Designed miniproteins, single chains, continued (4). Designs and how they scored, part 10

Each design is a single chain, and the fold is of that chain. pLDDT is the mean over its residues in the fold that is shown.

## One batch from the design tools (miniprotein)

Design m12318
Fold by ESMFold2-Fast:
Structure m12318 (fold): chain A 65 residues (1-65)
Amino acid sequence: MRTYTHEYAGAKLTVTITPDSVEVEVEGPVDKESQEKKEKIEQMAKLYQEREKEEKRREEELESL
């Protein structure tokens, strides 16, 4: 599990990444900009999670050689 905090203009976003899910919590003002940032952060977190899975898969393949 990994947790990241992103702060801006009085709003705080907390991103929690687990093997099974990506969750984003927003504290403070909720507006269109906050929602757009939340969506981008979720997308980035999912890409990071996918890359971690690929690296682990490659390591297992190398072990079988």
Scores: mean pLDDT 68

Design m12319
Fold by ESMFold2-Fast:
Structure m12319 (fold): chain A 75 residues (1-75)
Amino acid sequence: SAEAEELARLIRERDLEGLTAFLSSIPLDRETLERLVAEALELLGSRVSVEAVVAYLSQAKDAREMAEVLLSLVD
């Protein structure tokens, strides 16, 4: 999806501010988040567990912490 491609691009560019803005602009329901993370990790060729990433994201209080978690877990 276009959203997953944008998420993957922002992670690749290590853009904390762009990731925070992106995550603030999308519905933050668990199903959407799981799908976008899975698609973005596939686009990045990442071997990180989708389940682990989503579990840490679920603990984040806001979009900024979610962005920080994504950049810490995904290369």
Scores: mean pLDDT 83

Design m12320
Fold by ESMFold2-Fast:
Structure m12320 (fold): chain A 107 residues (1-107)
Amino acid sequence: SEQEKVLLQIQNRIAEHLKTTPVEAATVAGLADLLGLSVRELLERLAKATGKPVVPSRLLLDPELLRAVLELLGVPEELQEEILKLLEENPLSYPDSPSEAHLIVTP
């Protein structure tokens, strides 16, 4: 799918910078491990940085959440803009997942 292609490009860019696999850069658990944080700590930091509840499935699909993730990973501003442009050029739509409600962390 087009959404899957864009997500894969974002994951590959992050993985190349961090010298990790795309899967590790794609999942909330993988990102937390890369940062040396628990999943809960990662979600709390993202909620604080964005000022809004964090839905894990939207981490790489929401521009504000993606920027916050890239900043936490220490990605340079130039690369952050390049990765965010991939999302902007290919707007992604996704349905709300009921299973994600219990994973939402408020600021």
Scores: mean pLDDT 69

Design m12321
Fold by ESMFold2-Fast:
Structure m12321 (fold): chain A 64 residues (1-64)
Amino acid sequence: MVEELVERLGADRTIALLEQAIARAQQLRDKARAAGNEQLAAQSDRDIAQARRMLEEVRRRAAE
């Protein structure tokens, strides 16, 4: 859960890690699509969506 990461690492570090994870997943998705690997592209899309939800939650909490 994102709350555990924020408690252990702090909000700024958690945001940086999530942004890095999103960037890597986007690269993997684009490469998978270029190769015709629909399963990997779909998995990467799910990973991106999950990381974006976590990032928005961390940012929301930091803004409170």
Scores: mean pLDDT 80

Design m12322
Fold by ESMFold2-Fast:
Structure m12322 (fold): chain A 78 residues (1-78)
Amino acid sequence: MKELEEIREKLEKFVEEFKEKAKTLSKEELEKLLEKTEKLKAEIPAIAEALGEPELGKLAKEAAEKIIKALEEVLKEQ
């Protein structure tokens, strides 16, 4: 599954870049992103099921969890 492995690598890089960029955002922007990401995370299983791609849904959920954790860490540092 070459495509799935490439998506996973891109997601890991995206999370790292996102965390660095998040440090430059205002508290209000961080809180809005956190809310949106939590909402997307909750919807991921249903979307993955509809697409017939549970593995992609699992990766997307893991990425969303990492983004949420990064946002929470940045918010604590502000």
Scores: mean pLDDT 76

Design m12323
Fold by ESMFold2-Fast:
Structure m12323 (fold): chain A 101 residues (1-101)
Amino acid sequence: GQQYIQLGIDYLNQGNYRQALSYARQAQNSGDYQGSIVILDQVIDRLSDDPIRQSIALTLRGQSYQNLGRLDDSIRDYQRAIDLNPGNQLARQNLRQVLQQ
């Protein structure tokens, strides 16, 4: 819900990416996929110099897009996550699953 968005952004503004990602995941778990995307958009932008963490955030945003039926957006995020971290097995598995839909 809205509470997860505000808390996620507050932690992000403190440079606490771990807590920001935690609140993005809590929004996703509550079914607030759009709220998760709002947090993750800002996390991804600020992690431009950290490809491993940016890959994780892209995978989580891709999952939210997939749950919303936004499959083209989901595919792009999973592909970018793999490009940034070829060892991201979750992004590879999720991309394979989306491409079968």
Scores: mean pLDDT 88

Design m12324
Fold by ESMFold2-Fast:
Structure m12324 (fold): chain A 93 residues (1-93)
Amino acid sequence: SEEEARRKLEELKEKAKKEKEENPEKAKEAQKLAEELKRLGREILERGEATEEEIERAEELAKKAIEIGPYYGELLLKEVADELERERAERRA
């Protein structure tokens, strides 16, 4: 349900906040990986296609972000996905 999805997102935000506060340096690493993933995603959106190498790179960046911060990394990846989806929708509209 939509209510359960909202509750799970709030739980993720709470856990991510704690994880970031416990290790700020790792949080910075995860942020850099998320920024690189976002940049790659925008390049792909501009071209309208992705190469196999770009897909592999995106998967590597996502995996590393989660390994560094399971909750904080997951939250960052969700934010990147949401932003890229919004940008894709705006281009289609």
Scores: mean pLDDT 84

Design m12325
Fold by ESMFold2-Fast:
Structure m12325 (fold): chain A 81 residues (1-81)
Amino acid sequence: SMSRIVLSAAQAERLRAAAREKHWFSQREVAETIGISQATLRNMTRFMQDGEVLPIVDEAGQVLGYVTKLDGKLVFYLRDL
């Protein structure tokens, strides 16, 4: 959905593991962590305007983090839980 990013169980598990070390992630780091290309991640977020915030959720709807667009760049914040 354009209003949120929904991750598979495997992708969500990988993001939770990465969030144990730090909370702020680049587009590259998130793409590498969940196993998709940076181009795929850009296409998934193409609808976003600068300053817009989208939640990143697992299949159960639990919020794992947020993505925002700042000066055309994606910035990700991942939660502890």
Scores: mean pLDDT 82

Design m12326
Fold by ESMFold2-Fast:
Structure m12326 (fold): chain A 98 residues (1-98)
Amino acid sequence: MEPLRLKLRVRPDGSAEVLETEDEEALRALAGRTLFGTAKILEVLGGNEEEKSLIGEEFGVFGELDADGRTGRFGLWIPKTSGELIVEAVLREAAPAA
């Protein structure tokens, strides 16, 4: 599967929204699917100085895209942040769990 590149806003509770995508058809095809990949932190909104040190770093990301293809619930494999994150994500559909 070709990875999907998109920009997400991720809130401290794990709720997320799609800000930008390179491929609207691929995003729609992944609606309701579990996704994994990597995310590069572009911006931290309302976070502390320690959280802002994460800008430019890449982390593992795992989550589910809602049926609307515009919202979802995503977690990054980092400590919980107090602010919102703007990330550039490269995502693939997760393999079916056995």
Scores: mean pLDDT 75

Design m12327
Fold by ESMFold2-Fast:
Structure m12327 (fold): chain A 72 residues (1-72)
Amino acid sequence: MKAQIEREVREAMVRMGVSVLEQAIDKDLSEKELQEEIAFAQKVLAEAQALGNQELVERAQQILAKLKEKLE
C-alpha cells in the first residue's frame, strides 16, 4: 500500500520547506520578497495541517508570525 510512503514523502517536503523558510527569517528581504515568503509559508502551513503533524504546524505558524512582523 502506497499511502504510508506518500505521507512520508509529503512530510519530508514540508520539513524542507520549513527549513528554507526558517533561513529566510534572518535575511534582509524587500516588502515584495516578504509577501512572497508569507504566501509560501501559508501553503507550507496548510500542508502541515493536512498531514496532522503538530511539530510542522507549530514551526510553520512561528515562521508565518515572524515574517508578518517584518512587514513594517
Scores: mean pLDDT 79

Design m12328
Fold by ESMFold2-Fast:
Structure m12328 (fold): chain A 73 residues (1-73)
Amino acid sequence: MEPLSPELLEAVAAKDEEAIRNSDAPEAAKELALQAIRIARSLGEVFGFPEELERRLAVMLAEAESWALKRAL
């Protein structure tokens, strides 16, 4: 099973940490989603990314981790 559901990816795109925490997803998936948001925010701060690009980066980071774990299965 994919660790990041479409629901979690949508919450990551929205940068909605509360929605992630309130999700019924496994704790590891929630932690991964929160880390993706935080990394994207940090990179946005360093490089001055517009919010839309920061959201896209967060989703890409979350999907990359999800894909890597799915491939390992």
Scores: mean pLDDT 72

Design m12329
Fold by ESMFold2-Fast:
Structure m12329 (fold): chain A 103 residues (1-103)
Amino acid sequence: SDELLEALREIQKKALEIAKLAEKLGDKKLLLRAIGIVLQAIGAEIDYRLGRPKEEVIEQLKAILEQAEEIKKEAEKLGDKKLVEAAEKLKEAARKAIEAVEK
């Protein structure tokens, strides 16, 4: 699905944006979380392209969504509005990816 691939690409873009913000903040934990999300999104694309079960891809995307929710909560505690916005867009991309797989 082109919609799934676009959503996965958007997850990677927003996770990299969070990684750059984390680097500026000196937040190594957040940086590692963001890099982890990029790698998970790449893994989900590989599994999708290899024709792995739909349920396995959805499980990976739900894990990304959960991590995005945690990042948003951490960002709200930091008072970083740019990081909150990036995390919200990451959540939106993850939801769209799940919807595209489930249909």
Scores: mean pLDDT 86

Design m12330
Fold by ESMFold2-Fast:
Structure m12330 (fold): chain A 71 residues (1-71)
Amino acid sequence: DKAKLLAEVEKYAAEAWRLLQESVAQGRWDVARFIRDAILEAQDYINQGDLEKAVEILKEAVERARAELAA
């Protein structure tokens, strides 16, 4: 279901942008960089129509960022 995948992309993209802003505010440039890189990579896959891969990339980045910022 493409609509479900688009909703997941929007959800994880919004969370990734929130965590990027939080990382910058905390001076965590290491975390900010990998989130930025993941957003750019996910956007490339969205442009190719590979929404499943875009969700995978964004979800992984969100999970990693949450773990890093919680430490």
Scores: mean pLDDT 87

Design m12331
Fold by ESMFold2-Fast:
Structure m12331 (fold): chain A 91 residues (1-91)
Amino acid sequence: LEKLRERLKKAIDEGNWEEAERIASLAVGMAIGFEKAGDLETAKALLDIVVELYVPELEKRGRTDDAAEIRRLAAHVYEKLGKTEEAEKLR
């Protein structure tokens, strides 16, 4: 997780949007896999990285539908963990 966060942050900081999108997509895919396997804590940790670093960049670029989809996925995982207040903040 730490290395994934570092790589995503570096790609964003360097303006390498293709790499940032690739890393974020990988993180979201892994989060979906962990959620399906019942590992909600790991799914949340992956989605927290994407929501913190990548979603604001999507919003800056006018990709509001993509940002909303990631926020909705994160809210779903948060609700399953009983973190209702955190889930509401994503909407």
Scores: mean pLDDT 83

Design m12332
Fold by ESMFold2-Fast:
Structure m12332 (fold): chain A 67 residues (1-67)
Amino acid sequence: NLKQRIADALRNELGWSRAKAERRAQEIVDRFGDDGGKLGEPEAFQYLRDELGIPPEDFPHIARAFQ
C-alpha cells in the first residue's frame, strides 16, 4: 500500500503524528499517483517543500516509498 509506506516514512523520518502523516501521504498519492518519476520535476519539489512543509533533505526518504 503506497499511502501506508509514505505515511510510515513521514512518521519515522520526520517524527510526524499518525494523523498528520496519513493526511499528507494521501495528498502525495493524489498528486503523484503511483508514478514516483514525477518527484524529479521542479514542481514536485516545490509542492513537497512549500505546500506540505517537508524539508528538502527528507525528499529521498519520501521518494523511496514509491520504490
Scores: mean pLDDT 72

Design m12333
Fold by ESMFold2-Fast:
Structure m12333 (fold): chain A 60 residues (1-60)
Amino acid sequence: GAAERVGELAERFGLPDAAARAIMTLLKRDPNASPEEIKQAMVDAGADPETAEAAARALS
């Protein structure tokens, strides 16, 4: 499921727990969230913008 994919990406890209949690919260609220919204949620949670962009693209 989405939580499993987010967990794998957090480990792969070294995302902070807060960023992984932000993605899960966003996808629970809006399962059709765009890659741009997913990237912004990670950045707002303290992830590096370049890492957030790469992770958002990997989720797409």
Scores: mean pLDDT 80

Design m12334
Fold by ESMFold2-Fast:
Order: structure tokens, then sequence, then C-alpha cells
Structure m12334 (fold): chain A 62 residues (1-62)
């Protein structure tokens, strides 16, 4: 998953934790995130890791 790979380079957390959070953020359960779903997910990761999000980093992930 290209999104998971990008996220693992930005946030120092395990792939297992990232996959679990992605699964919870995916409200449809189809394995894809809409822009509306990805933003709250990135805010959650920022809160968990203490790493602030920039618009440039969000744009690079999209």
Amino acid sequence: DPLLEKLSTLYPISDTVLRSILRRADSDGDGTLSPEEILPFLELLSGLTGRPLSQAEVDELL
C-alpha cells in the first residue's frame, strides 16, 4: 500500500499499528481512503506521535 509506505517514513510507528488505524479510518471497509477520511486519520497519527502535520506533507500523501 503506497499510502502505508509513505506514512511509515513520516511517523515512527510500526506497520501493524498503521494498518490498524487505517482499518478503523476506512468507514466503508473497501481498503481505500477518501480525502474526508484521510485528514482525520493524519490528525490522529499527529496526535499519537506528537508530530505536527503540514499542508505540504498532506499534499504529498494525496
Scores: mean pLDDT 67

Design m12335
Fold by ESMFold2-Fast:
Structure m12335 (fold): chain A 105 residues (1-105)
Amino acid sequence: KEVKIEVYAIELPDGTIVILIRVEGVTEEEARAIGEAAAKAVEEKTGKKVLSVEVEKLLNGSYVVLITVEATPADARALAEAAREGAEEAARALGLKIASLTVRV
């Protein structure tokens, strides 16, 4: 089945960085697996600490994964790219066809 993945890096007012991954065309279990893989890739590739991983279902049936990272705004591009790589690898491992994958920082 086909999926769409969008990765965003967001700076919160308190200075923390959140990597937001929006996933369409997946189950909750698949969204969680993609999110956990993205969080691991962030830690492994950037050395920054992941503080939390949250999965939320949107009203349109899509899922959002929120990965809160102990980082600075200067790290945003590297964090988003690491999350993209982890999400892409996990989606392929789950047998999902990636129709689109975008990164916005």
Scores: mean pLDDT 86

Design m12336
Fold by ESMFold2-Fast:
Structure m12336 (fold): chain A 78 residues (1-78)
Amino acid sequence: DWETYEKKGKDAEAAGNYREAAEYYDKAGDAALEAGDVDKAQEAFNNSLRAMHKAGASHEELNRIAKERQEKIDKAKK
């Protein structure tokens, strides 16, 4: 479930493992979409992008991934 991934993301972020935190938050977002919780998915994907930025991801990488995740959100809103 998304709660398990969110907790792992928070734990990784607290340890300074920002790339790992971003991966777990991304999984939380996907799990929230599977559960039909679009608002939670948006929150989790935003947390993932924040963690990727802290990990040193480039603007190009962040923009590409943000677009991909927004497309997932938009598709789920149908």
Scores: mean pLDDT 85

Design m12337
Fold by ESMFold2-Fast:
Order: structure tokens, then sequence, then C-alpha cells
Structure m12337 (fold): chain A 81 residues (1-81)
């Protein structure tokens, strides 16, 4: 699965992109913020959740893929703005 360092880098990139998009595409900016929050919630709540390490890593991988997709979409919108 993705490293915590890699996820932290993607979260930072997604937050910066959401700020740039806030007045251009409010829906995509919100989706980026929501994805960032889901990563933070998963990491913060992992010790309290009755989930296996395998399930945790799968959820992180799914969130990595979602954030990467949203970042690509946001960068394309910024190029056209």
Amino acid sequence: GPSVERMQQLVKEAEELAEQLKDIDKELAQKLRDAVQRVRDLIANAPKLPISTEQFNLQLLQLEQEIQKLIREGKEILKKA
C-alpha cells in the first residue's frame, strides 16, 4: 500500500489545489477537501476501528487512487482557467 509519507504529500497537494479551485470549481474543491478529510479520519481512527491491517491498507490504496484522480481533474481545470 502507499506509504504514510506519500499519503501526506498527496493530502498537501490536494489541499493546495482545493484552495486554488475554490472560486473556479467549488464542487471539485469540496471533493478534494472531503477526500483529504477521509484520509485524516482513517489514519486518526485506525487504532479504534475493528479492521485488519489488510483492510486498512486497502482503504488507504482506494483513497490514494481517488485523490490522484481528483488532483488530475483539478490540474486540467486550472490549465483552462
Scores: mean pLDDT 82

Design m12338
Fold by ESMFold2-Fast:
Structure m12338 (fold): chain A 96 residues (1-96)
Amino acid sequence: SAEELIKKAKELLEKAREKLKQGDIEGALRSIGEALRLLEEALKIAKKEQLPEIRKLIEEALELGMEALKVAPKELISEAIGLILRAIGLLYDLES
């Protein structure tokens, strides 16, 4: 269900925030990526009343991706940018 996907995405974003606090940038990016995948799946099956919560979580993923980019080592910069662009794309899709 969309509700279960939203719940799991929220837990993954909380995990990503803790990973960033620990300096585990690779782990944070992995969690952000998985959360965005679940949010994209949630958007395909969501009811209209669930869209504000999905938007909020995509915005949180964008914020966390930008924070990760600020501290990312050279080898992770491309992955961080990719996740940021993915979040922006999903927000654009929500407005359309």
Scores: mean pLDDT 89

Design m12339
Fold by ESMFold2-Fast:
Structure m12339 (fold): chain A 98 residues (1-98)
Amino acid sequence: SELEKRVEELERRLRELEARADALLARARAAKTVSQEELDELFDVNRELGALAMAASVLALVAKKEGDEETAERAREIAERAAELAARLDAFLQEALA
């Protein structure tokens, strides 16, 4: 379905953002310092995660209205995971700027 294709695209985007965040956090932790370029990348990832969480939340609502419970559940999970990762990155950024 069209909704299924949309949720698959959001799942792919989440995987890309998770991989980018993991790589950035691993580099920062290993170095015990964060460069301005790495900070800019973390802020970009955090902004993209916020947008993804919102898009996934909207898709979950649309899928639920259409009776597509499976796509709605998948979209809700994407929104939750994106929001949790964004919160983790925000906490790291707050500590790095202190």
Scores: mean pLDDT 87

Design m12340
Fold by ESMFold2-Fast:
Structure m12340 (fold): chain A 80 residues (1-80)
Amino acid sequence: YTEKAIEYLERAKRLAEGVPEVQEKLEEAIKYAKEGDYEKAIEYAGEAADLAVRELPQERAYEVVRQVQLAVEYLRKAKE
């Protein structure tokens, strides 16, 4: 379910608009997901979520983390 993972990562990237550092981590996660490197995609997605908690207002950080968690679930399923 790589397409679903990418969809959630792209939603997270839109929610992180205005914070380039979070968007760059999410772009790397999308890139690795498209390449089939699900370990790297999960790693970068997790880094994006951690950075979002530090850099975004609480409500928007929560939404980014939620989209990233959904993406990671599908990335783990794609890795199987």
Scores: mean pLDDT 84

Design m12341
Fold by ESMFold2-Fast:
Structure m12341 (fold): chain A 57 residues (1-57)
Amino acid sequence: LKPSPLREFGAEERPDTPVGSRTGFAQTLSLEEALEREKESLEKTGKLDGRAPEVPG
């Protein structure tokens, strides 16, 4: 195939849409991944905001 029109379709598949098939195993996996990325995002956001290494304990 010279022109791959399906490529454009593949891009649309990027967004995470609730298909129902993930209401099981994938949900657990997605949760862990989301947690990790959120944790890193939070740390980066704090540091980006200029938060000092001094954290209130």
Scores: mean pLDDT 53

Design m12342
Fold by ESMFold2-Fast:
Structure m12342 (fold): chain A 87 residues (1-87)
Amino acid sequence: GMSDIEATKKETKEILERAEELLKLAKETDDITVKIGAALSVMGMIIDLERKKQEALDKGDPVSAKIYEETIKKLEEILKEIMKLLK
């Protein structure tokens, strides 16, 4: 219902904020292992949200599925930026 959508919005907002903090960390560090760790963490977030998107679709909740899909796209852009920082 609407309460499930609000929970999904809160969860995805918190995940995006964490991913943005990881991007900032990756930009500010000279340590390649920290940059790699940030990339792997964002990849893990994408994998988790792909699963949650599928679960939402299986439950007949296309609105939550769309929120997950839009969040995945934003995470993919963050991952792309982190990957550009790897040498």
Scores: mean pLDDT 89

Design m12343
Fold by ESMFold2-Fast:
Structure m12343 (fold): chain A 90 residues (1-90)
Amino acid sequence: DASRFHALLQRTQRELRELEASLPELPEEVRKAVAKALEYLRQLLDQARASGSLELAERTYELVARLARAAKAKDLEEVQRIREEAERLL
């Protein structure tokens, strides 16, 4: 369903922008780790868009949602795990 796919991409893009806007509020080490994870997640979103892969879009959205929660919790270990998962999907 193209409608479901595009809605998911739009939602993911919005979540990425919100998380990027929150970066200055994070401690330095968490900010650096989140920024690196965001680089990979943006690449995954672009790959999902280019390939039309609903599965990749859903996996990317889940990683973005997890990253937002980890950043808010200042959980550096979880941010690193999310970064590694995103890198493996590329």
Scores: mean pLDDT 87

Design m12344
Fold by ESMFold2-Fast:
Structure m12344 (fold): chain A 95 residues (1-95)
Amino acid sequence: MLSGVQRRILDEALANNAVKVDITVVYGEKSEIDKEYVKKEIEQLKLFAEALRAAGIEATLTVTYDPSLSGIGKLSVVATLADGSKITLLDIDSR
């Protein structure tokens, strides 16, 4: 099941006739709580990428580990439109 934010992003991508969405996440695991949280968040992002592909949009998920971080340090979602232009749908950086 998509989160409300992910559903909004999917709707925005479709409304803009996006052909591709690139999802980038940077995470760290300083504690056992972070490990469980990060695992669930990455699984949710995989589900989001699959939902984008099911809607006919190419989707990439780039996952980077940073041992200095606790939890999710960066989450970026960028759509590429049919004309080749790019729009940022989400950009969270808590590093």
Scores: mean pLDDT 81

Design m12345
Fold by ESMFold2-Fast:
Structure m12345 (fold): chain A 89 residues (1-89)
Amino acid sequence: SEGNAFFEKVKKLIDEGKKLYQEGIEAYENGDYQTAAELFKKASEKYKEAADILKKYAPHNPLFQMLADYLKSNAEKAEKLAKELEEKI
């Protein structure tokens, strides 16, 4: 897998998504619901991109498919949080 640049890109996207999600939590704790919603949306986008790369480049690797499904679940959770925060504004 390290012979393919795809997994390095996946790791970077997961790291970026995690950072955005944590920044979203910090914004939420500070009462900045608009910033939190935008950060959760960005985190969702990073997780979705990582999942799509895994499904495209490693469709027959069960561990990478499990990771992709997990990332899609995290993306859906982040998107839901963003929508719930937008409804509070």
Scores: mean pLDDT 86

Design m12346
Fold by ESMFold2-Fast:
Structure m12346 (fold): chain A 79 residues (1-79)
Amino acid sequence: MRAVVRIVAEDELTAAMAQVYFAVLATLGEVKSIEETSPTEIRAELVPDSPAAVRRRAEDLERVARQIGASRVEVELLD
């Protein structure tokens, strides 16, 4: 299973903080790619894994992004 998590922030600093968090997850092998789609939007693709593992990682990433101050978080689960 694959997953894509997209975050939207009200300001560039909040987006940058989320991007740093995603970069840390990439060093842990949980995030495959990080794309800055705009100064306030970050898209992260999770490393493919079992449905349970991917869902858990997506939930954790969504929770932390919201705690950082993301105004919108979207999770797309893909086969």
Scores: mean pLDDT 80

Design m12347
Fold by ESMFold2-Fast:
Structure m12347 (fold): chain A 57 residues (1-57)
Amino acid sequence: ELVFYAPATDEKARNLKVGDRVKIEAADGSIVEGIVKSVEKDLLLAGTYRITVEPIG
């Protein structure tokens, strides 16, 4: 599984739910598709959401 962070001010991040399909751009520019497994608000990261994603092959 993949973990990434998104700002709580991002409307797309605020509307993410478990079961949603997302596309993530990796550091090398490749795109990975996945399904959201969890969305957790992380207060320590200035109102950031911690999002866990299951990659789709």
Scores: mean pLDDT 71

Design m12348
Fold by ESMFold2-Fast:
Structure m12348 (fold): chain A 58 residues (1-58)
Amino acid sequence: GSVAGLTQELFNSFKALYQLALAEQADLATLPQKLAAALEVPVETILRAQRQYEAEQA
């Protein structure tokens, strides 16, 4: 993944992990921290990915 921004690869990895976490009823309060650690990116990058995912659902 890129530390400078949201790449397609990073976003795809985020979507896979995020959808899996939602299916497994993971704690949403800790999820951004866990995804940031798993993808080796800042939490801010995960929050941007969540916003992009929400826009994609619209």
Scores: mean pLDDT 75

Design m12349
Fold by ESMFold2-Fast:
Structure m12349 (fold): chain A 81 residues (1-81)
Amino acid sequence: SMNDKLKEGLEKFLKEEKDPEARALALGIAIQESIKLKDEEALKYVIKKAEEFLKENPDLPERYKRFLLSQIEKAKEFLKK
């Protein structure tokens, strides 16, 4: 499915990409796409990965940290609806 392709694409990207800034952007974009697809399962999966990523990357530049945190909060609000 398209949602399976999103998960697989994200996992492949995160395996190949070592730049934490690019990884943060990819996670935030994956959250945005999961919301557009209205896929709560994919969204919960990406939120978990994004929160784990933030814990593993405390030195992430503030602009990328704010971007990713903003996407996580939008995702959590979507899940409350």
Scores: mean pLDDT 84

Design m12350
Fold by ESMFold2-Fast:
Order: C-alpha cells, then structure tokens, then sequence
Structure m12350 (fold): chain A 74 residues (1-74)
C-alpha cells in the first residue's frame, strides 16, 4: 500500500467521524472498496477526495489533519 493512500485513508476516517456529509461518505466508501480489493487508487480519485476534504474543513485544517495522520503512520 502506498504511503499517500494510507494518509488519505486516515484523513477520511477522521473527517467521516467529524462530518455527516453523505456525499463524502460515498466517495470514501468507493475508495475503501478499491483498497480492500487491492486495486490502486487513481490520481483522479486521490484529487477528488482531497478536494472534498478541503471543501468540508478548509485548507488550513486539511493540512493539520494530514500532518497528524502522517505522524501516526511514521
């Protein structure tokens, strides 16, 4: 599993707990299904998820969550 994919998974888990955004939950679920099947996330899927996260929390909080997840993985 790519480190970038692991970071994204950590981030959407945190955001899913904080928000009741059904559209975000659907995107996260599709990404989880691909990871469980061992399929690689596309650059488009990664960018779509990042964009949605930024829309929910804003760029500053997005970066804070990303760094927190990175610290947890390393």
Amino acid sequence: MDMEDLILRGMYNILYEKTDDEEFAEIASEIMDKEEKGETLSDEEREALKKKMIEIVGEEEFKEIEEKVKESLE
Scores: mean pLDDT 71

Design m12351
Fold by ESMFold2-Fast:
Structure m12351 (fold): chain A 80 residues (1-80)
Amino acid sequence: SLEEVLKQIKEEREKAENDYIDRQVASLKKLIDEGISIEELKQLADTILKRMEMAGFSPEAIERFKAEVDKLIAEAEKKK
């Protein structure tokens, strides 16, 4: 049915978006371990976020990325 096709397309898009976010988050974690500042982390995250918005990522993907970045910032701040 058309409904099943649309569901599959949505699930494939969500998977691709989540895979992208997971890779970006892993990259940012590595940079934190290598000693980047919280300010540089925020600037890189903002750049990634703007690219995601320009690329037409879903609102759910945008919010997930923001939440993951907030967790990374909180974890980096605990290392004070």
Scores: mean pLDDT 85

Design m12352
Fold by ESMFold2-Fast:
Structure m12352 (fold): chain A 64 residues (1-64)
Amino acid sequence: EEELEKAREHFEAGKKAYEAGDLVTAINHFAEAYREAVKAGAPKEFIREIKNAILEASDAYLAA
């Protein structure tokens, strides 16, 4: 349960970093969110949402 809360916190921090244009920080937070979510056995929909966020942030980073 604590690991799921950590996943949510990292996911929200990643979204804030992405909105600010800090793509490296966003990717790092999304990666931690993914790790904590998988460890916590989070719903597949949430894990998929994190994967999509990593892909979008990575695409934006590579386009820069």
Scores: mean pLDDT 85

Design m12353
Fold by ESMFold2-Fast:
Structure m12353 (fold): chain A 63 residues (1-63)
Amino acid sequence: PKQRVTVRVDVYDPDGRLVASLSFETVVDLENGERTVLRGGEAELDVPFDATGRVTERVETLE
Protein backbone atom coordinates (compact mmCIF):
# COMPACT_ATOMS: atom_id res chain seq x y z
CA PRO A 1 0.00 0.00 0.00
CA LYS A 2 1.07 3.58 -0.55
CA GLN A 3 2.75 5.28 2.38
CA ARG A 4 3.60 8.90 3.03
CA VAL A 5 7.11 9.27 4.36
CA THR A 6 8.20 12.44 6.10
CA VAL A 7 11.97 12.80 6.24
CA ARG A 8 13.59 15.34 8.53
CA VAL A 9 17.29 16.04 8.25
CA ASP A 10 18.99 17.64 11.22
CA VAL A 11 22.53 18.92 10.78
CA TYR A 12 24.92 19.04 13.72
CA ASP A 13 28.27 20.68 14.19
CA PRO A 14 31.29 18.72 15.50
CA ASP A 15 30.22 19.43 19.09
CA GLY A 16 26.78 17.89 18.52
CA ARG A 17 24.83 21.15 18.39
CA LEU A 18 21.93 21.46 15.96
CA VAL A 19 22.80 24.07 13.31
CA ALA A 20 20.20 23.41 10.60
CA SER A 21 17.03 21.45 9.97
CA LEU A 22 14.98 20.70 6.88
CA SER A 23 12.23 18.27 5.94
CA PHE A 24 10.35 16.91 2.96
CA GLU A 25 7.57 14.45 2.26
CA THR A 26 7.26 11.77 -0.39
CA VAL A 27 4.97 8.86 -1.19
CA VAL A 28 6.24 5.33 -1.67
CA ASP A 29 4.56 2.00 -2.29
CA LEU A 30 6.16 -0.53 0.02
CA GLU A 31 4.97 -4.16 0.08
CA ASN A 32 5.91 -7.26 2.10
CA GLY A 33 8.49 -5.47 4.22
CA GLU A 34 10.33 -4.03 1.23
CA ARG A 35 12.80 -1.24 1.71
CA THR A 36 13.49 1.49 -0.79
CA VAL A 37 15.88 4.34 -1.39
CA LEU A 38 14.48 7.82 -1.84
CA ARG A 39 16.46 9.64 -4.52
CA GLY A 40 14.12 12.10 -6.20
CA GLY A 41 12.65 15.22 -4.66
CA GLU A 42 15.08 15.30 -1.76
CA ALA A 43 16.33 18.54 -0.31
CA GLU A 44 19.98 19.45 -0.69
CA LEU A 45 21.88 21.21 2.05
CA ASP A 46 25.37 22.66 1.84
CA VAL A 47 27.18 22.26 5.13
CA PRO A 48 30.80 22.24 6.37
CA PHE A 49 32.61 18.99 5.67
CA ASP A 50 32.83 18.28 9.41
CA ALA A 51 29.08 18.48 10.00
CA THR A 52 26.95 15.42 10.74
CA GLY A 53 23.46 14.84 9.44
CA ARG A 54 20.81 12.79 11.19
CA VAL A 55 17.66 11.54 9.47
CA THR A 56 14.33 11.02 11.22
CA GLU A 57 11.49 9.27 9.40
CA ARG A 58 7.74 9.11 9.90
CA VAL A 59 5.61 6.71 7.88
CA GLU A 60 1.87 7.11 7.35
CA THR A 61 -0.24 4.62 5.40
CA LEU A 62 -2.47 6.09 2.69
CA GLU A 63 -5.69 4.56 1.35
Scores: mean pLDDT 57

